# Ledger of designs, part 65: designed miniproteins, single chains, continued (2)

Each design is a single chain, and the fold is of that chain. pLDDT is the mean over its residues in the fold that is shown.

## One batch from the design tools (miniprotein)

Design m6249
Fold by ESMFold2-Fast:
Structure m6249 (fold): chain A 96 residues (1-96)
Amino acid sequence: PLEELRKLMEERAPSLAPTPEAVLALLDEIKKNSEKGVQQMAELAKFALLAAEEVAKTNDQEAGAEKVKEYLEKNYEKAEKEVQKLIEEILKEIEE
């Protein structure tokens, strides 16, 4: 799922750095046209990007990190096995 999401984003991303709005639109398109695991990864990436935008806007990194953690924990049980492993890695990285 992560490798497929990365490949889809690389194939469709412009050579120049995209805007956050363009990335969100790309993630929405991937989510519509992909298998369940890739859809879940796109949803997580979209949420992470929105949380990062809120952190940048409010200058509150702790609030952003907590919001991401809550979202990942809430969606862990609903995720496919491969996505669950990625959620575990992300949560570990946030704690470290």
Scores: mean pLDDT 62

Design m6250
Fold by ESMFold2-Fast:
Structure m6250 (fold): chain A 74 residues (1-74)
Amino acid sequence: SLEEEGRRLIEEVERLRQDARAKGLHTLSAIAEQLERFLREVLEDPEATDEQKRYWLERVRATIEQLRAELAAA
């Protein structure tokens, strides 16, 4: 479900934020925190359609991939 996909992405971002913090990567940690807030806002928006939410979940997923690459390179 969309809700379950969103929950999984929030968990992934939370793990990424904690890993970045543990490595002292403050900028990456802050970006992950902003991404988590954005994702929660999208999922909680009562006026957003399922199609709009899916669009944003896909973009968030792509951003998580980029942030993971940055974390791995650090």
Scores: mean pLDDT 86

Design m6251
Fold by ESMFold2-Fast:
Structure m6251 (fold): chain A 110 residues (1-110)
Amino acid sequence: SKEKELNEKLAKLEEEQSKIFDEAAKKLKENGDEESAELYRKISEYYQKASEALKKGDKKKASEYVSKAVGYVIRLIGHILETGSERSLAVQKEVSEKMAEHTKYLQSLL
């Protein structure tokens, strides 16, 4: 069905977002920023759970997981503002650029 095809495309986008945040977490951990790394890891986990829920057609559960991921993004922004870490800012810039590419892809599906 068209609905199933859309859910599969959205699940793939959430999975790709999960990978972006997982890669950022690994870079920050290697640079010794364990607190930022943990926040990125949580964001990655919730986007992965959202992808899995979408594959099952559970849109309510997917929405709940996306909301949790966004909550961790807000906490991450607060942490970066408090620490002023140039390394964390550089990684966040890379994440923002990759996320902008995914936003353009989503717009191409609409």
Scores: mean pLDDT 81

Design m6252
Fold by ESMFold2-Fast:
Structure m6252 (fold): chain A 83 residues (1-83)
Amino acid sequence: DQMDNDGIYRGTQDNIQQGLQQVPSFSPQDAQRLIDASRRARDQGDFDLGHQISQMGNRAFAAYKQDRSRGQQIVDQAMQMAS
């Protein structure tokens, strides 16, 4: 297939692991929720939702470095979309 679904999931997991290394104050619980949401979207075959969660995760890490509250808001929005 044209889309690397395993690469997307693995990339999200790798980004979360790297985010924890670079932003030690990032919540492990929030990281786990992002991983679980991405995995759930992948398992359901909802690749669009999986991509959105991955992008929001990356934005959350970038925001978290500048402002913890903004980072948490982005995580919360991603969790609401994924439920």
Scores: mean pLDDT 64

Design m6253
Fold by ESMFold2-Fast:
Structure m6253 (fold): chain A 83 residues (1-83)
Amino acid sequence: LQEKLERLIAKAEQAEAAKDYLSAAQYYLSAAILLEQMKDYEKAIEYLEKAAQAIRKALGDSEEAKRKVDELNERIKELEEKL
């Protein structure tokens, strides 16, 4: 699990460096899901926040960005209840 997590984070960082923010968001989201399975809720929230930021960089203030970010914020709220 640790190696899979590290690979996902590395891929997200590479995507951000390439300004491929949609791919970065997807990798950050995958890392957050894995962290949630590991019950590391603090880090899961951190990576969901990174995914939301990447979505906003990719899609701006579009309706699609708002919808996707709202979905992530709702998931963050659910995880905060477990802290």
Scores: mean pLDDT 85

Design m6254
Fold by ESMFold2-Fast:
Structure m6254 (fold): chain A 55 residues (1-55)
Amino acid sequence: MNDVQQLVQDLRDSTVDQASDYLRQYSRTMGTMSDDNRGQGTRDAQQAVDDLRSR
């Protein structure tokens, strides 16, 4: 997996309290990524957060 995919997996496995820290790390990692990878990764991270909130 690339670094973005790993962070998305960590978000899915995280608790709601940890989601903000993972999103912060994700944003930092995305700063070094291409625009295409950044866009897809952002959508995947938003979905993971929404899934956590729906539980």
Scores: mean pLDDT 64

Design m6255
Fold by ESMFold2-Fast:
Structure m6255 (fold): chain A 109 residues (1-109)
Amino acid sequence: GSLQRGLDRAIALAEAAGHPELARVMREAKEQGLSVKEAIERIVTAAIREGKPLLGDQAASLVAAEAYRDKFAGATPEQREALAREVTKLLNEAYEKAGVKVAKPSDLA
C-alpha cells in the first residue's frame, strides 16, 4: 500500500467536507514524511479539536487501508489475521495518544 496515496485521499475527503484546516494538517504530515501511526495521531488530534471526530475516523481509516492494501492483497489467511491485529494495535495506540478512549480487545469479546 501507499501512505502517500492514503494521505492524498484523506486530504480530498477533508476538502470535500469543507475542512481546509484538517486538509492542511494532512499535507504537513505528508511533507514531513511521518509514519502511518504518527500521521493518524496528528489527523485524529486535529479532527477532535475541530469538533469533527467522525471525519477524523474516516480519514484515519482511509490512511491505514491504503498504507496496508498491498500487504493484505499478497497475504495468506494467517498473515491477514496478523496484519489485522497489527493495524488494530496501531490505530488503538494512535487514538490513545490523541486522548480518545478506545475499545480494548477484551471489550469486543
Scores: mean pLDDT 80

Design m6256
Fold by ESMFold2-Fast:
Structure m6256 (fold): chain A 87 residues (1-87)
Amino acid sequence: DKEKKAEEIYEFIKKVESGELSEKEAKEFLAKFLGIDVKELDKLDELAKSGKYEEGKALIDKLAAKYASKLAELEALYEEYLARKAA
């Protein structure tokens, strides 16, 4: 349900604005919501530290493609939230 997801985004933004969420909690929420495995983010960090930039770039490109699709969903849900707030 898009409405339920919009409410989850609203509550998330509210907690970020109030400072109730740590950076770790915010990352975990976004990773879960966008469908990005936290382990993939950890792998990117390890590849960068190891100088394996070509492998890191391939993983970034793969995640960026997945992220772009989920970002479009987030934008639609946020527009829904703003429309409800304005009405």
Scores: mean pLDDT 67

Design m6257
Fold by ESMFold2-Fast:
Structure m6257 (fold): chain A 82 residues (1-82)
Amino acid sequence: VAEELERYAEALEKQAQETGNQGLLQASKLLRQAAEAAAKGDSKKASEYVLKASEVLASLVSDDPETKQAVLEWGKELAEKA
């Protein structure tokens, strides 16, 4: 789980560097914090950081309610695995 979260964070960080999107950079930092918490066995903090990251990502697609809901559901499922 921690390695998976770290890979998502790395992918978002790379995308943020290429696009200049600060929201993607913020989400990547939150997923890195989630990965660190998961590696330490702190599933509660890991879940909290994943949910915060999904909220940031959802805010980037706020013009489409269906896509926003899908992003929030993805974050909830990922948080349950943490």
Scores: mean pLDDT 75

Design m6258
Fold by ESMFold2-Fast:
Structure m6258 (fold): chain A 99 residues (1-99)
Amino acid sequence: SKRKEAAENLKRQLEEHKPESEVEEELIKETIKALSSSDPEEFAKLGEELTPKFFIKILKELKKEGYGEEKIDESIERFAKQRKLSKEEVEELRKEVLE
């Protein structure tokens, strides 16, 4: 599936690139685990702990790996609800990911 393919690609990138912090490393590992799961609720929980910049980076990679805009939008909406973002902040996030 596209989700499993994206998770494997993120795993390879993690192995080739050093994260900027231990927190980023742990968030990447949790993201890979959530993407490998069949349960989208795990990804929603992860969204609460992700920084906006790191979340954008992950979504851009998923888009590159063939995730549809609908799935990207769902991820953004879940993140926005978890972080209680304004409509303006959500639109800024969409532009950074989808452009």
Scores: mean pLDDT 64

Design m6259
Fold by ESMFold2-Fast:
Structure m6259 (fold): chain A 82 residues (1-82)
Amino acid sequence: SFADLFSDEEFEELTVRVINRFDEVLAPYDFDEEQKAAILEAIVAGDRNVQGAAIVVYVAREGLREVSEELLAAAVEYLRST
């Protein structure tokens, strides 16, 4: 579960970073504006699975930690289903 990947402190810090760079973080994945709005609404509402999936994409993109190709692909697909 994406909700179980990070501590509460990491969720609080990294979701703010994701929100501040939201369009840049998702730019490689060709989400439309309706999909991006739904993802952002879920993140702001405190959906820990959507937050965790978005953080996986963020930390992989910024090189902050090693993320497997499988985990990154699963996170992107989870965000597409939101």
Scores: mean pLDDT 86

Design m6260
Fold by ESMFold2-Fast:
Structure m6260 (fold): chain A 61 residues (1-61)
Amino acid sequence: MLSPEEKAEIRRRVDEMIRGFDEWRARGQLSPESRALVDGFLQRYRDDPDATLQEIWEESR
């Protein structure tokens, strides 16, 4: 179970990643494969933010 503080930290990191992906996309710096992976991640994050943040936290261990 994520503490509120850990959840806030991971959420901040995810928001920074999304901002970075948008910047790379705008510059045309993403390959088609990377774009598909990013879009899949963003879709999962929109559909279930809490489960996606939990998965990121587990992967970061």
Scores: mean pLDDT 72

Design m6261
Fold by ESMFold2-Fast:
Structure m6261 (fold): chain A 75 residues (1-75)
Amino acid sequence: MEEGFYKGLQQLTQIPSQQMLQLTKQGDYASAQQVAEQWQQQLEELKPHLPPETQAILEGAFQQTLEQVQQLKAE
């Protein structure tokens, strides 16, 4: 219904994911962790207001990004 919601969904998944991965590739692990903490807080605040399917998508994107960051740090 709201176009802003769809754009918000992308901003809550793709943008923080890309930022975390970029910072990790640059070796800026502290800034990448800060982005992760801010993203997690935003997701926790939104969860009670979202359908279970949307919650799963947001949580999945966050967890996938954390796994990618761990893989990059191991290399």
Scores: mean pLDDT 78

Design m6262
Fold by ESMFold2-Fast:
Structure m6262 (fold): chain A 92 residues (1-92)
Amino acid sequence: MEELSEETKELIERYAELLKESIKERKAADPAEAQAIVDKLEALLQNASEELLKEARALLLELLFGIEKEEALKMTVEEQNELIEKAAEKVK
């Protein structure tokens, strides 16, 4: 399996912290900051394999919901995206 770069991991961790902080404080996340992180992640992952993208989503799910990496990696892309979208909706 391909490994996520240090920079990509740090951006995923920052995004997870942003979402968790917004939920905890019961306020909307700064959409400009969230979009900047997403844009950087898309740039870093633009040529990534489906396996690497699944790994990135699994890390985000672990940080947001405490889902173990092995369990997150067994999820379909649709299941991973649904959980991420549910977290993002709470900050809108």
Scores: mean pLDDT 71

Design m6263
Fold by ESMFold2-Fast:
Structure m6263 (fold): chain A 69 residues (1-69)
Amino acid sequence: SEEELRKKVVDFLKEKLEKLMEKVKKAYPDAEVEIEVDKDKYAKLTVKNEKLNLELEIKIEDAVKAVKA
């Protein structure tokens, strides 16, 4: 079902962002790293330091469409 596919995509994105967060924390130990997941909107990784402000956002709808292709 589409609902089941969406759940799998969200779970996959969360896992990948968590792995990316670990890598970022090792490379930039002084950075604040956050993951925010809204299952109906986006999965987001934010990295903040005194000199750095980065945001990576993946729209769930776009990810689901990519998997359906």
Scores: mean pLDDT 82

Design m6264
Fold by ESMFold2-Fast:
Structure m6264 (fold): chain A 81 residues (1-81)
Amino acid sequence: SILEKLKKVAEEAGAKVLGISEKDGVITLELEAPSEETVSKTLQGIEKLAREEGYEISSVTIELGADGRLRVTITLKKKAK
């Protein structure tokens, strides 16, 4: 499934998957990353996979946690074209 592929891409980039969910064709992926470099690598992999599976990145939220780790929320939507 696309959810398993997204999780694998994030983990291979060095991100920790905190949660993944799908509702009404919208996928939400919650991640923890040690650096902005890991975030960048993860986003590149997610964008490529989304394109291949007929999805697009709708939003990305990045927050710095108290522990110095980055919290990333990525939302993907099915492409309507």
Scores: mean pLDDT 83

Design m6265
Fold by ESMFold2-Fast:
Structure m6265 (fold): chain A 68 residues (1-68)
Amino acid sequence: GAALEEARRLIAESPLSREEIEARLRAFAQKHGLSLDPATLLEDVVAYLASVTPHPVGLLRLLLQPAP
């Protein structure tokens, strides 16, 4: 859906390394009892966020922000 496409764009534009992005997504998924399957990790995180907030990509952006 639109949220998943926007999430993929956010990741492509991220200053974080692929390894850091995957580490943060895995940590989030583990904390919320989601699947840790790397093939579906982004889709599962976005689906979870969309179920709990009207702004799933906004929360994903906060999760993937570089340290202050």
Scores: mean pLDDT 81

Design m6266
Fold by ESMFold2-Fast:
Structure m6266 (fold): chain A 73 residues (1-73)
Amino acid sequence: SDLTLQLRALGFNEVQIAQAVAFIERYRFPQEIINEAIHRIKTEGLAPNRFVDVLIDLDVEKGVEDLKNAVFK
């Protein structure tokens, strides 16, 4: 899996990869949010255990942005 390969490259162990994949599948995160979370982990040097929190934060941020764009333009 492309996701599995990317997470392994970022230093995730097999347990962390399995947990991340299961979480993504359970909550149906869009690919754009997954890609942004990977980018943030890589660029900010965040630990693998922060990945789930980053996914949630990005999903909330996008929801707020989409709502603002719908209201103001």
Scores: mean pLDDT 82

Design m6267
Fold by ESMFold2-Fast:
Structure m6267 (fold): chain A 58 residues (1-58)
Amino acid sequence: SPFQEGSQLLAQLYKQAKTEEERKKVFELANEFHDAYLNDDVEEVQRIKDEIQELLKE
């Protein structure tokens, strides 16, 4: 499911976070993901997944 995939990507981003700024970004994305999950907002979940995937490329 998109929610399960997003959760896995978020966990991966958290593990790769090395700086305070990167940790803050993960925390912000986690909050956005939580809100999208509670609202069953599949489009927002996909946007967050895409953002995480781009960050993982860096």
Scores: mean pLDDT 83

Design m6268
Fold by ESMFold2-Fast:
Structure m6268 (fold): chain A 119 residues (1-119)
Amino acid sequence: SIDELNELLSLKEAGEQDKLDEYFVASTERIGELIVRNIEEAEPTPLEDEILAALIRMFTSVVLTSLPTLREDVARRTLEIAIAGLRKAAEVARKKGMDTAAEAAEDSVKRLEEELKKL
């Protein structure tokens, strides 16, 4: 959310790196859980499938863009959490016939696993 991003920026400006790292990992987990819950609760319409696919791509882009600014241990934990959430998202989306969201999650998992191997 915008409020969550603003809190991350405020912590970075305050120089509280440990708090920023903890908050970033926790936020990644919460957003992953939110994506899974939204897929579970969604009606499997083409519009919701496309919206959830876009949300998955946006989440993946934020994770990837943030990696160079994180310590290696934080980057690794962030990737592992994001991969776990997106794998569950892909499974739930496939079961619901939301193939666009499932494909977005599967492609995102592959990209994040490639980044994890570089660490």
Scores: mean pLDDT 84

Design m6269
Fold by ESMFold2-Fast:
Structure m6269 (fold): chain A 93 residues (1-93)
Amino acid sequence: AKAKAEALIKQADALAGTPEAARLYLQAGIEYFQAGDYEKAKEAFDRAAEEARDDPLLRGEALFNRAHALKKLGKDEEAKKLYEEAKKIYESL
């Protein structure tokens, strides 16, 4: 639900610069995506990837979900490239 996503963003913003912030942004993105707000989902996934610090699994998950949001926004070629990048991160682990 959008309300849950908004609450998660506020929590993540308060914890910016910590490992917990990346996980909260990821959860917020998923909630926005399920609510059909693909622009807000993409924004939250961007923040999750940025905050993930050298956590390749979490960063890969954020990029993978960002690709799904881009596809919903009609950015199919950008989504494909980002999906391939996320898969390479997982395969390098």
Scores: mean pLDDT 83

Design m6270
Fold by ESMFold2-Fast:
Structure m6270 (fold): chain A 93 residues (1-93)
Amino acid sequence: DKIKELADLIAEVANLSEEEKKKLEEKLKKEGYSDAEVEALKLQLETEVLIREGKATDEDRIETAEKIAELFREAGEEELAKEAEKEIEETKK
């Protein structure tokens, strides 16, 4: 289920204008996501789109995960920050 939702979001994000991206951010905030969670999702989806297009690598994935971990720490979402840090460690192996 989550894999299908992610695939649909990746396809949507690849074709979104800047205005449409802002609308998506607003929708997520209305659904109860924090500013940090919305920014994290945006960064993750943008990176995955670039990887699917052959324009990004695992190094870009690591950089995105590091930014996400920092955002979650600033927001006080310690468990989400630790999850992002674990993903970085697994990717580096």
Scores: mean pLDDT 69

Design m6271
Fold by ESMFold2-Fast:
Structure m6271 (fold): chain A 65 residues (1-65)
Amino acid sequence: MEDLTEEQRRIVRLIREGKATTPEAIAKELGISPERVEQLLDELAEKYGMTRDEAIGAAARELDA
């Protein structure tokens, strides 16, 4: 994954490890607002030219889980 912020990398890792997959769960793990998580997911999706759900799916595929 290219040029991610530290927060975006943490989100990707949480999704990949199956620890959190919803904005609310990710927000709780990172200590930020759910609205901030949604913004970071939208920015991630835009960087890859895909939808938010597709970006989450791509993050989850880095480890077979």
Scores: mean pLDDT 71

Design m6272
Fold by ESMFold2-Fast:
Structure m6272 (fold): chain A 68 residues (1-68)
Amino acid sequence: SKIDDLTKQLTDPDPKVRVQAGKQLGKIGSDKSIDSLTKAMKDGYIDDITGGIYMLQASITRVTRTLE
């Protein structure tokens, strides 16, 4: 799925690719997206401030989505 593809990009050696993946996961805002972002922060692929912003965005997206 696109979430799985983006999750793989979170571990890319280039920080630009990781940032783009993080932003997209934030926009998707699923539980799986939040889990992926949390793991990337713990593993050091995303710094705490930037990762926190993406996680907050993902949480907002998730809770404001009711149904498609």
Scores: mean pLDDT 74

Design m6273
Fold by ESMFold2-Fast:
Structure m6273 (fold): chain A 86 residues (1-86)
Amino acid sequence: LREKAIELYKKYGENFFDVMSALTVLEAEKPGAFFSQDEILSKLPRKISRSLLSKILNEMAERGLIERKRVEENGKTYYEYRLPPE
């Protein structure tokens, strides 16, 4: 876990910590819920592009640092994300 987090920090810098912080705040507000990219963007202290956020979130999920689920709504598909349960 820690080694994977260090690698993402080296690649994305403070943006990685901003995303982790946003997910931590969202988990505190709604324990066990999954969150959309828009919800995560709203909690970031520094504005980043949707493309950059998507890259960070999906790389975190692929490395097993966070969970993602596929959501289908109004005929469109997207991912939602959360911190792993304890």
Scores: mean pLDDT 80

Design m6274
Fold by ESMFold2-Fast:
Structure m6274 (fold): chain A 63 residues (1-63)
Amino acid sequence: SFEEQVRKAVREVLAEEPEADLSTVLDKVVNRLLEAGYSSQEIAANTPLIIRVTKEVYEEVHG
């Protein structure tokens, strides 16, 4: 699912850059989704989901 791809992207970004702030993680997740073949329009339409999932995973890692 798209949500699973977002969760995977967040985990991969945090594995590479564990000290990145939330804003940096969000930017890198969006870039990874674009590289994976999602359009800018698809990403824009799913922005609330991307933010929610990124925050959830970020909080699980950092507290």
Scores: mean pLDDT 84

Design m6275
Fold by ESMFold2-Fast:
Structure m6275 (fold): chain A 61 residues (1-61)
Amino acid sequence: SLEDALANLETTMADLVAQGRFDEAERVAEGFLRWASRTLSPEQYEELRRRVERHLAELRS
């Protein structure tokens, strides 16, 4: 499901950041958002994009 995919993405990004691999965490997020832009409606995509961007910002802080 989308929620499961999001949970997996968030776990993967956190794990990469914990390893000092922030650039790779950003690439994984970008790949996920490219998939989402082709799969979801524009409205669903914008909500998802904002959530992913907020999570990345939190991991950077």
Scores: mean pLDDT 83

Design m6276
Fold by ESMFold2-Fast:
Structure m6276 (fold): chain A 63 residues (1-63)
Amino acid sequence: MGIEADIERVREQEGEKLLEDARKAALDPNASTATIVGKVLQLVAAGLTDEAREVLRLAEKNA
């Protein structure tokens, strides 16, 4: 059992939380464009570039 596996699981859980928060912001009609962009950039920084693009497209369609 290695610390590396624990770090990977923590990163995966953090990524899931970031994605869920970003999706909620994209679906919230009261969320500002700056908030949505900020969440998308956090996903990109976490290596979730494909998910970031999905969230951005979702926000555009829901606007």
Scores: mean pLDDT 76

Design m6277
Fold by ESMFold2-Fast:
Structure m6277 (fold): chain A 66 residues (1-66)
Amino acid sequence: MADERAGLYATIMGGVLGGEKGSIGAGFGVSQAYRDNGDEEQAATYGLKAGGKASAEGARIGVRFG
């Protein structure tokens, strides 16, 4: 379902942005805004691209700390 993927993208984006409370809030805000506007495809595509680029760096940092 779109909700599951949107949630996954939000989690990945939160981690990439630092995984902190502020960064997570910003990620969720963007996801909600796109959903309210009906641009779910753009939000998913953009999140996937951003996550893909920083995924390796974010994952490495995440593994070290948790």
Scores: mean pLDDT 50

Design m6278
Fold by ESMFold2-Fast:
Structure m6278 (fold): chain A 95 residues (1-95)
Amino acid sequence: SAEEEKRLIEEGNKRIEEVYEKLKSVLDELIEKAKELAENMTDEQLAELARQVAKESSLDTETRGAIFALAAKITNNSGKLSLALAIEMAKELEK
């Protein structure tokens, strides 16, 4: 229903905001690391690294989803850079 969709969107937005608040102080550093990662890896290598990071992650599915959504928003949906930024953000949250 529309009401259920609205709740899921609101919950997702809140989780994105929570991820942003935890990372905002180091975000510029994570963006620079993501750019370096994207420049030094092929799309296939980066996708494999993302799979390994997801497999080894202790973060819940909803938090990982919020990380990818935030990375996509910050990078204006640049696929390779979005994926690289999501990897660096996930690593930072695991510290």
Scores: mean pLDDT 83

Design m6279
Fold by ESMFold2-Fast:
Structure m6279 (fold): chain A 65 residues (1-65)
Amino acid sequence: SVEERAAAVLAYIAADPKGVVESLLSLTPEQQAKVRAALAAYGVTDEQLRAVLEGKISEEDLAAV
């Protein structure tokens, strides 16, 4: 289901939040937009992403995601 797929993606991000964010921030804005669109297609919301990253990365990096 969409919910199970979203949960799997969020679990993957939660396993290496800094590595995932560093990889994302190394992309161009256009590439970052494509990644966000793919996450949305998997049912992952911006709120869920921020929740799993909160307290695990810097405020500056969190604001850029």
Scores: mean pLDDT 74

Design m6280
Fold by ESMFold2-Fast:
Structure m6280 (fold): chain A 68 residues (1-68)
Amino acid sequence: MEREELAREIFARRGLTVVGVLEVLGYPIVIATGPEPASQARAREDLAKLKEMAKKAAELERLGVLPR
């Protein structure tokens, strides 16, 4: 099972909506919010920014700047 699918199932049981899952330096981060459309829209925008930051972190790790 994909981590995203598993996260959606777990958080749905708690009344939360998973907007997405991303990894930062091997650490899985789940972005979840309440059922309110405004909260979900903001969470999606924040998720897009976090994905961009995660890509930059992975690139820095590849370049030997962040070996952690």
Scores: mean pLDDT 69

Design m6281
Fold by ESMFold2-Fast:
Structure m6281 (fold): chain A 73 residues (1-73)
Amino acid sequence: MSHREVLEESLKLAKEMKGKHTPAEVVKKAGGGKATVAAIQGGLREMGYSTDPTAKYSGEDIATALEIVLSQM
């Protein structure tokens, strides 16, 4: 699966997930790795969040971060 395909799958999953999750939890479900987690953390930083690896975000916030990353590709 390409890096772009993993980001797109992570976006779909983030929109469907209820409650708050770490970026790593979303990426694990999408079959991604460290590069995808780093990309989501980059998007969250652009949104003004301080990215703690243990911090939980709404699916909507993770989805917005992923849309930022995908728009820059």
Scores: mean pLDDT 79

Design m6282
Fold by ESMFold2-Fast:
Structure m6282 (fold): chain A 98 residues (1-98)
Amino acid sequence: MEKARKLYEEAAKIVEETARQAESLGDKDGARLLKQVAEDLKEMAEKGFDPVKATAVIMTLLAASEEARLRGNQEAADLIDETARKVSKLADEAIKLE
């Protein structure tokens, strides 16, 4: 339980840092979506794995990346896509520990 919690907390910190970088790159809408993702990850750190929240986290990150790309912000899109890959890996590791 403690090891799984730390992985969700680490994922939330990565997403919060990506939100700050996305905002600095002019992607305020993406930053807002990423802050929502970080809150869902923090709730999973407290309460354990939730398949609805886990699905929402990944789908929101992918949508935020695509929306940034459609707005012509490729740097924010690439950053959010890389963050989605890191979060997916940490979430997979956390699930195996529960």
Scores: mean pLDDT 83

Design m6283
Fold by ESMFold2-Fast:
Structure m6283 (fold): chain A 85 residues (1-85)
Amino acid sequence: AEAEALRRASELAAERLEAAGHPEVAARVRELGRRAAEALAAGDEAAAEALDREILALLEAADKELGLKALGEAQLEAYEALLAS
């Protein structure tokens, strides 16, 4: 549930960053999310958690530096989707 919520939030945040004119940051978020999913599929929970923390740090830094709320909005949307499931 937590890993699924984070992956969903990461994709939503990447879409928001791309729409805001920051496609390079969006691509980096997507690449980290892909690597985290691969680590989870391989059973490497420690690597997946480290990548998840890197994604969160990148999104928090982007929100702060760019004056965006991409992470916060994506987290809220992902949380609402989980509650609807």
Scores: mean pLDDT 73

Design m6284
Fold by ESMFold2-Fast:
Structure m6284 (fold): chain A 67 residues (1-67)
Amino acid sequence: NPALKKITPESRKKVGEAYRFAKKLVPGEVDLSKETDPEKQRAGLAKLVIEDLLKDLNATVEEIIPD
């Protein structure tokens, strides 16, 4: 994926790790207005930001997160 070539291996790894952590805390639908746990709010926001970033790069979650 040419978009992922522009991201350093270190940055790509960190984004993948952050997304895995966020997905574990907020595996379902992200609704920040209904979430009362500050850690889950941060995880939900991180998940949305990373998904938006991947969409902007025309990349999928599977491309940033190796099997």
Scores: mean pLDDT 71

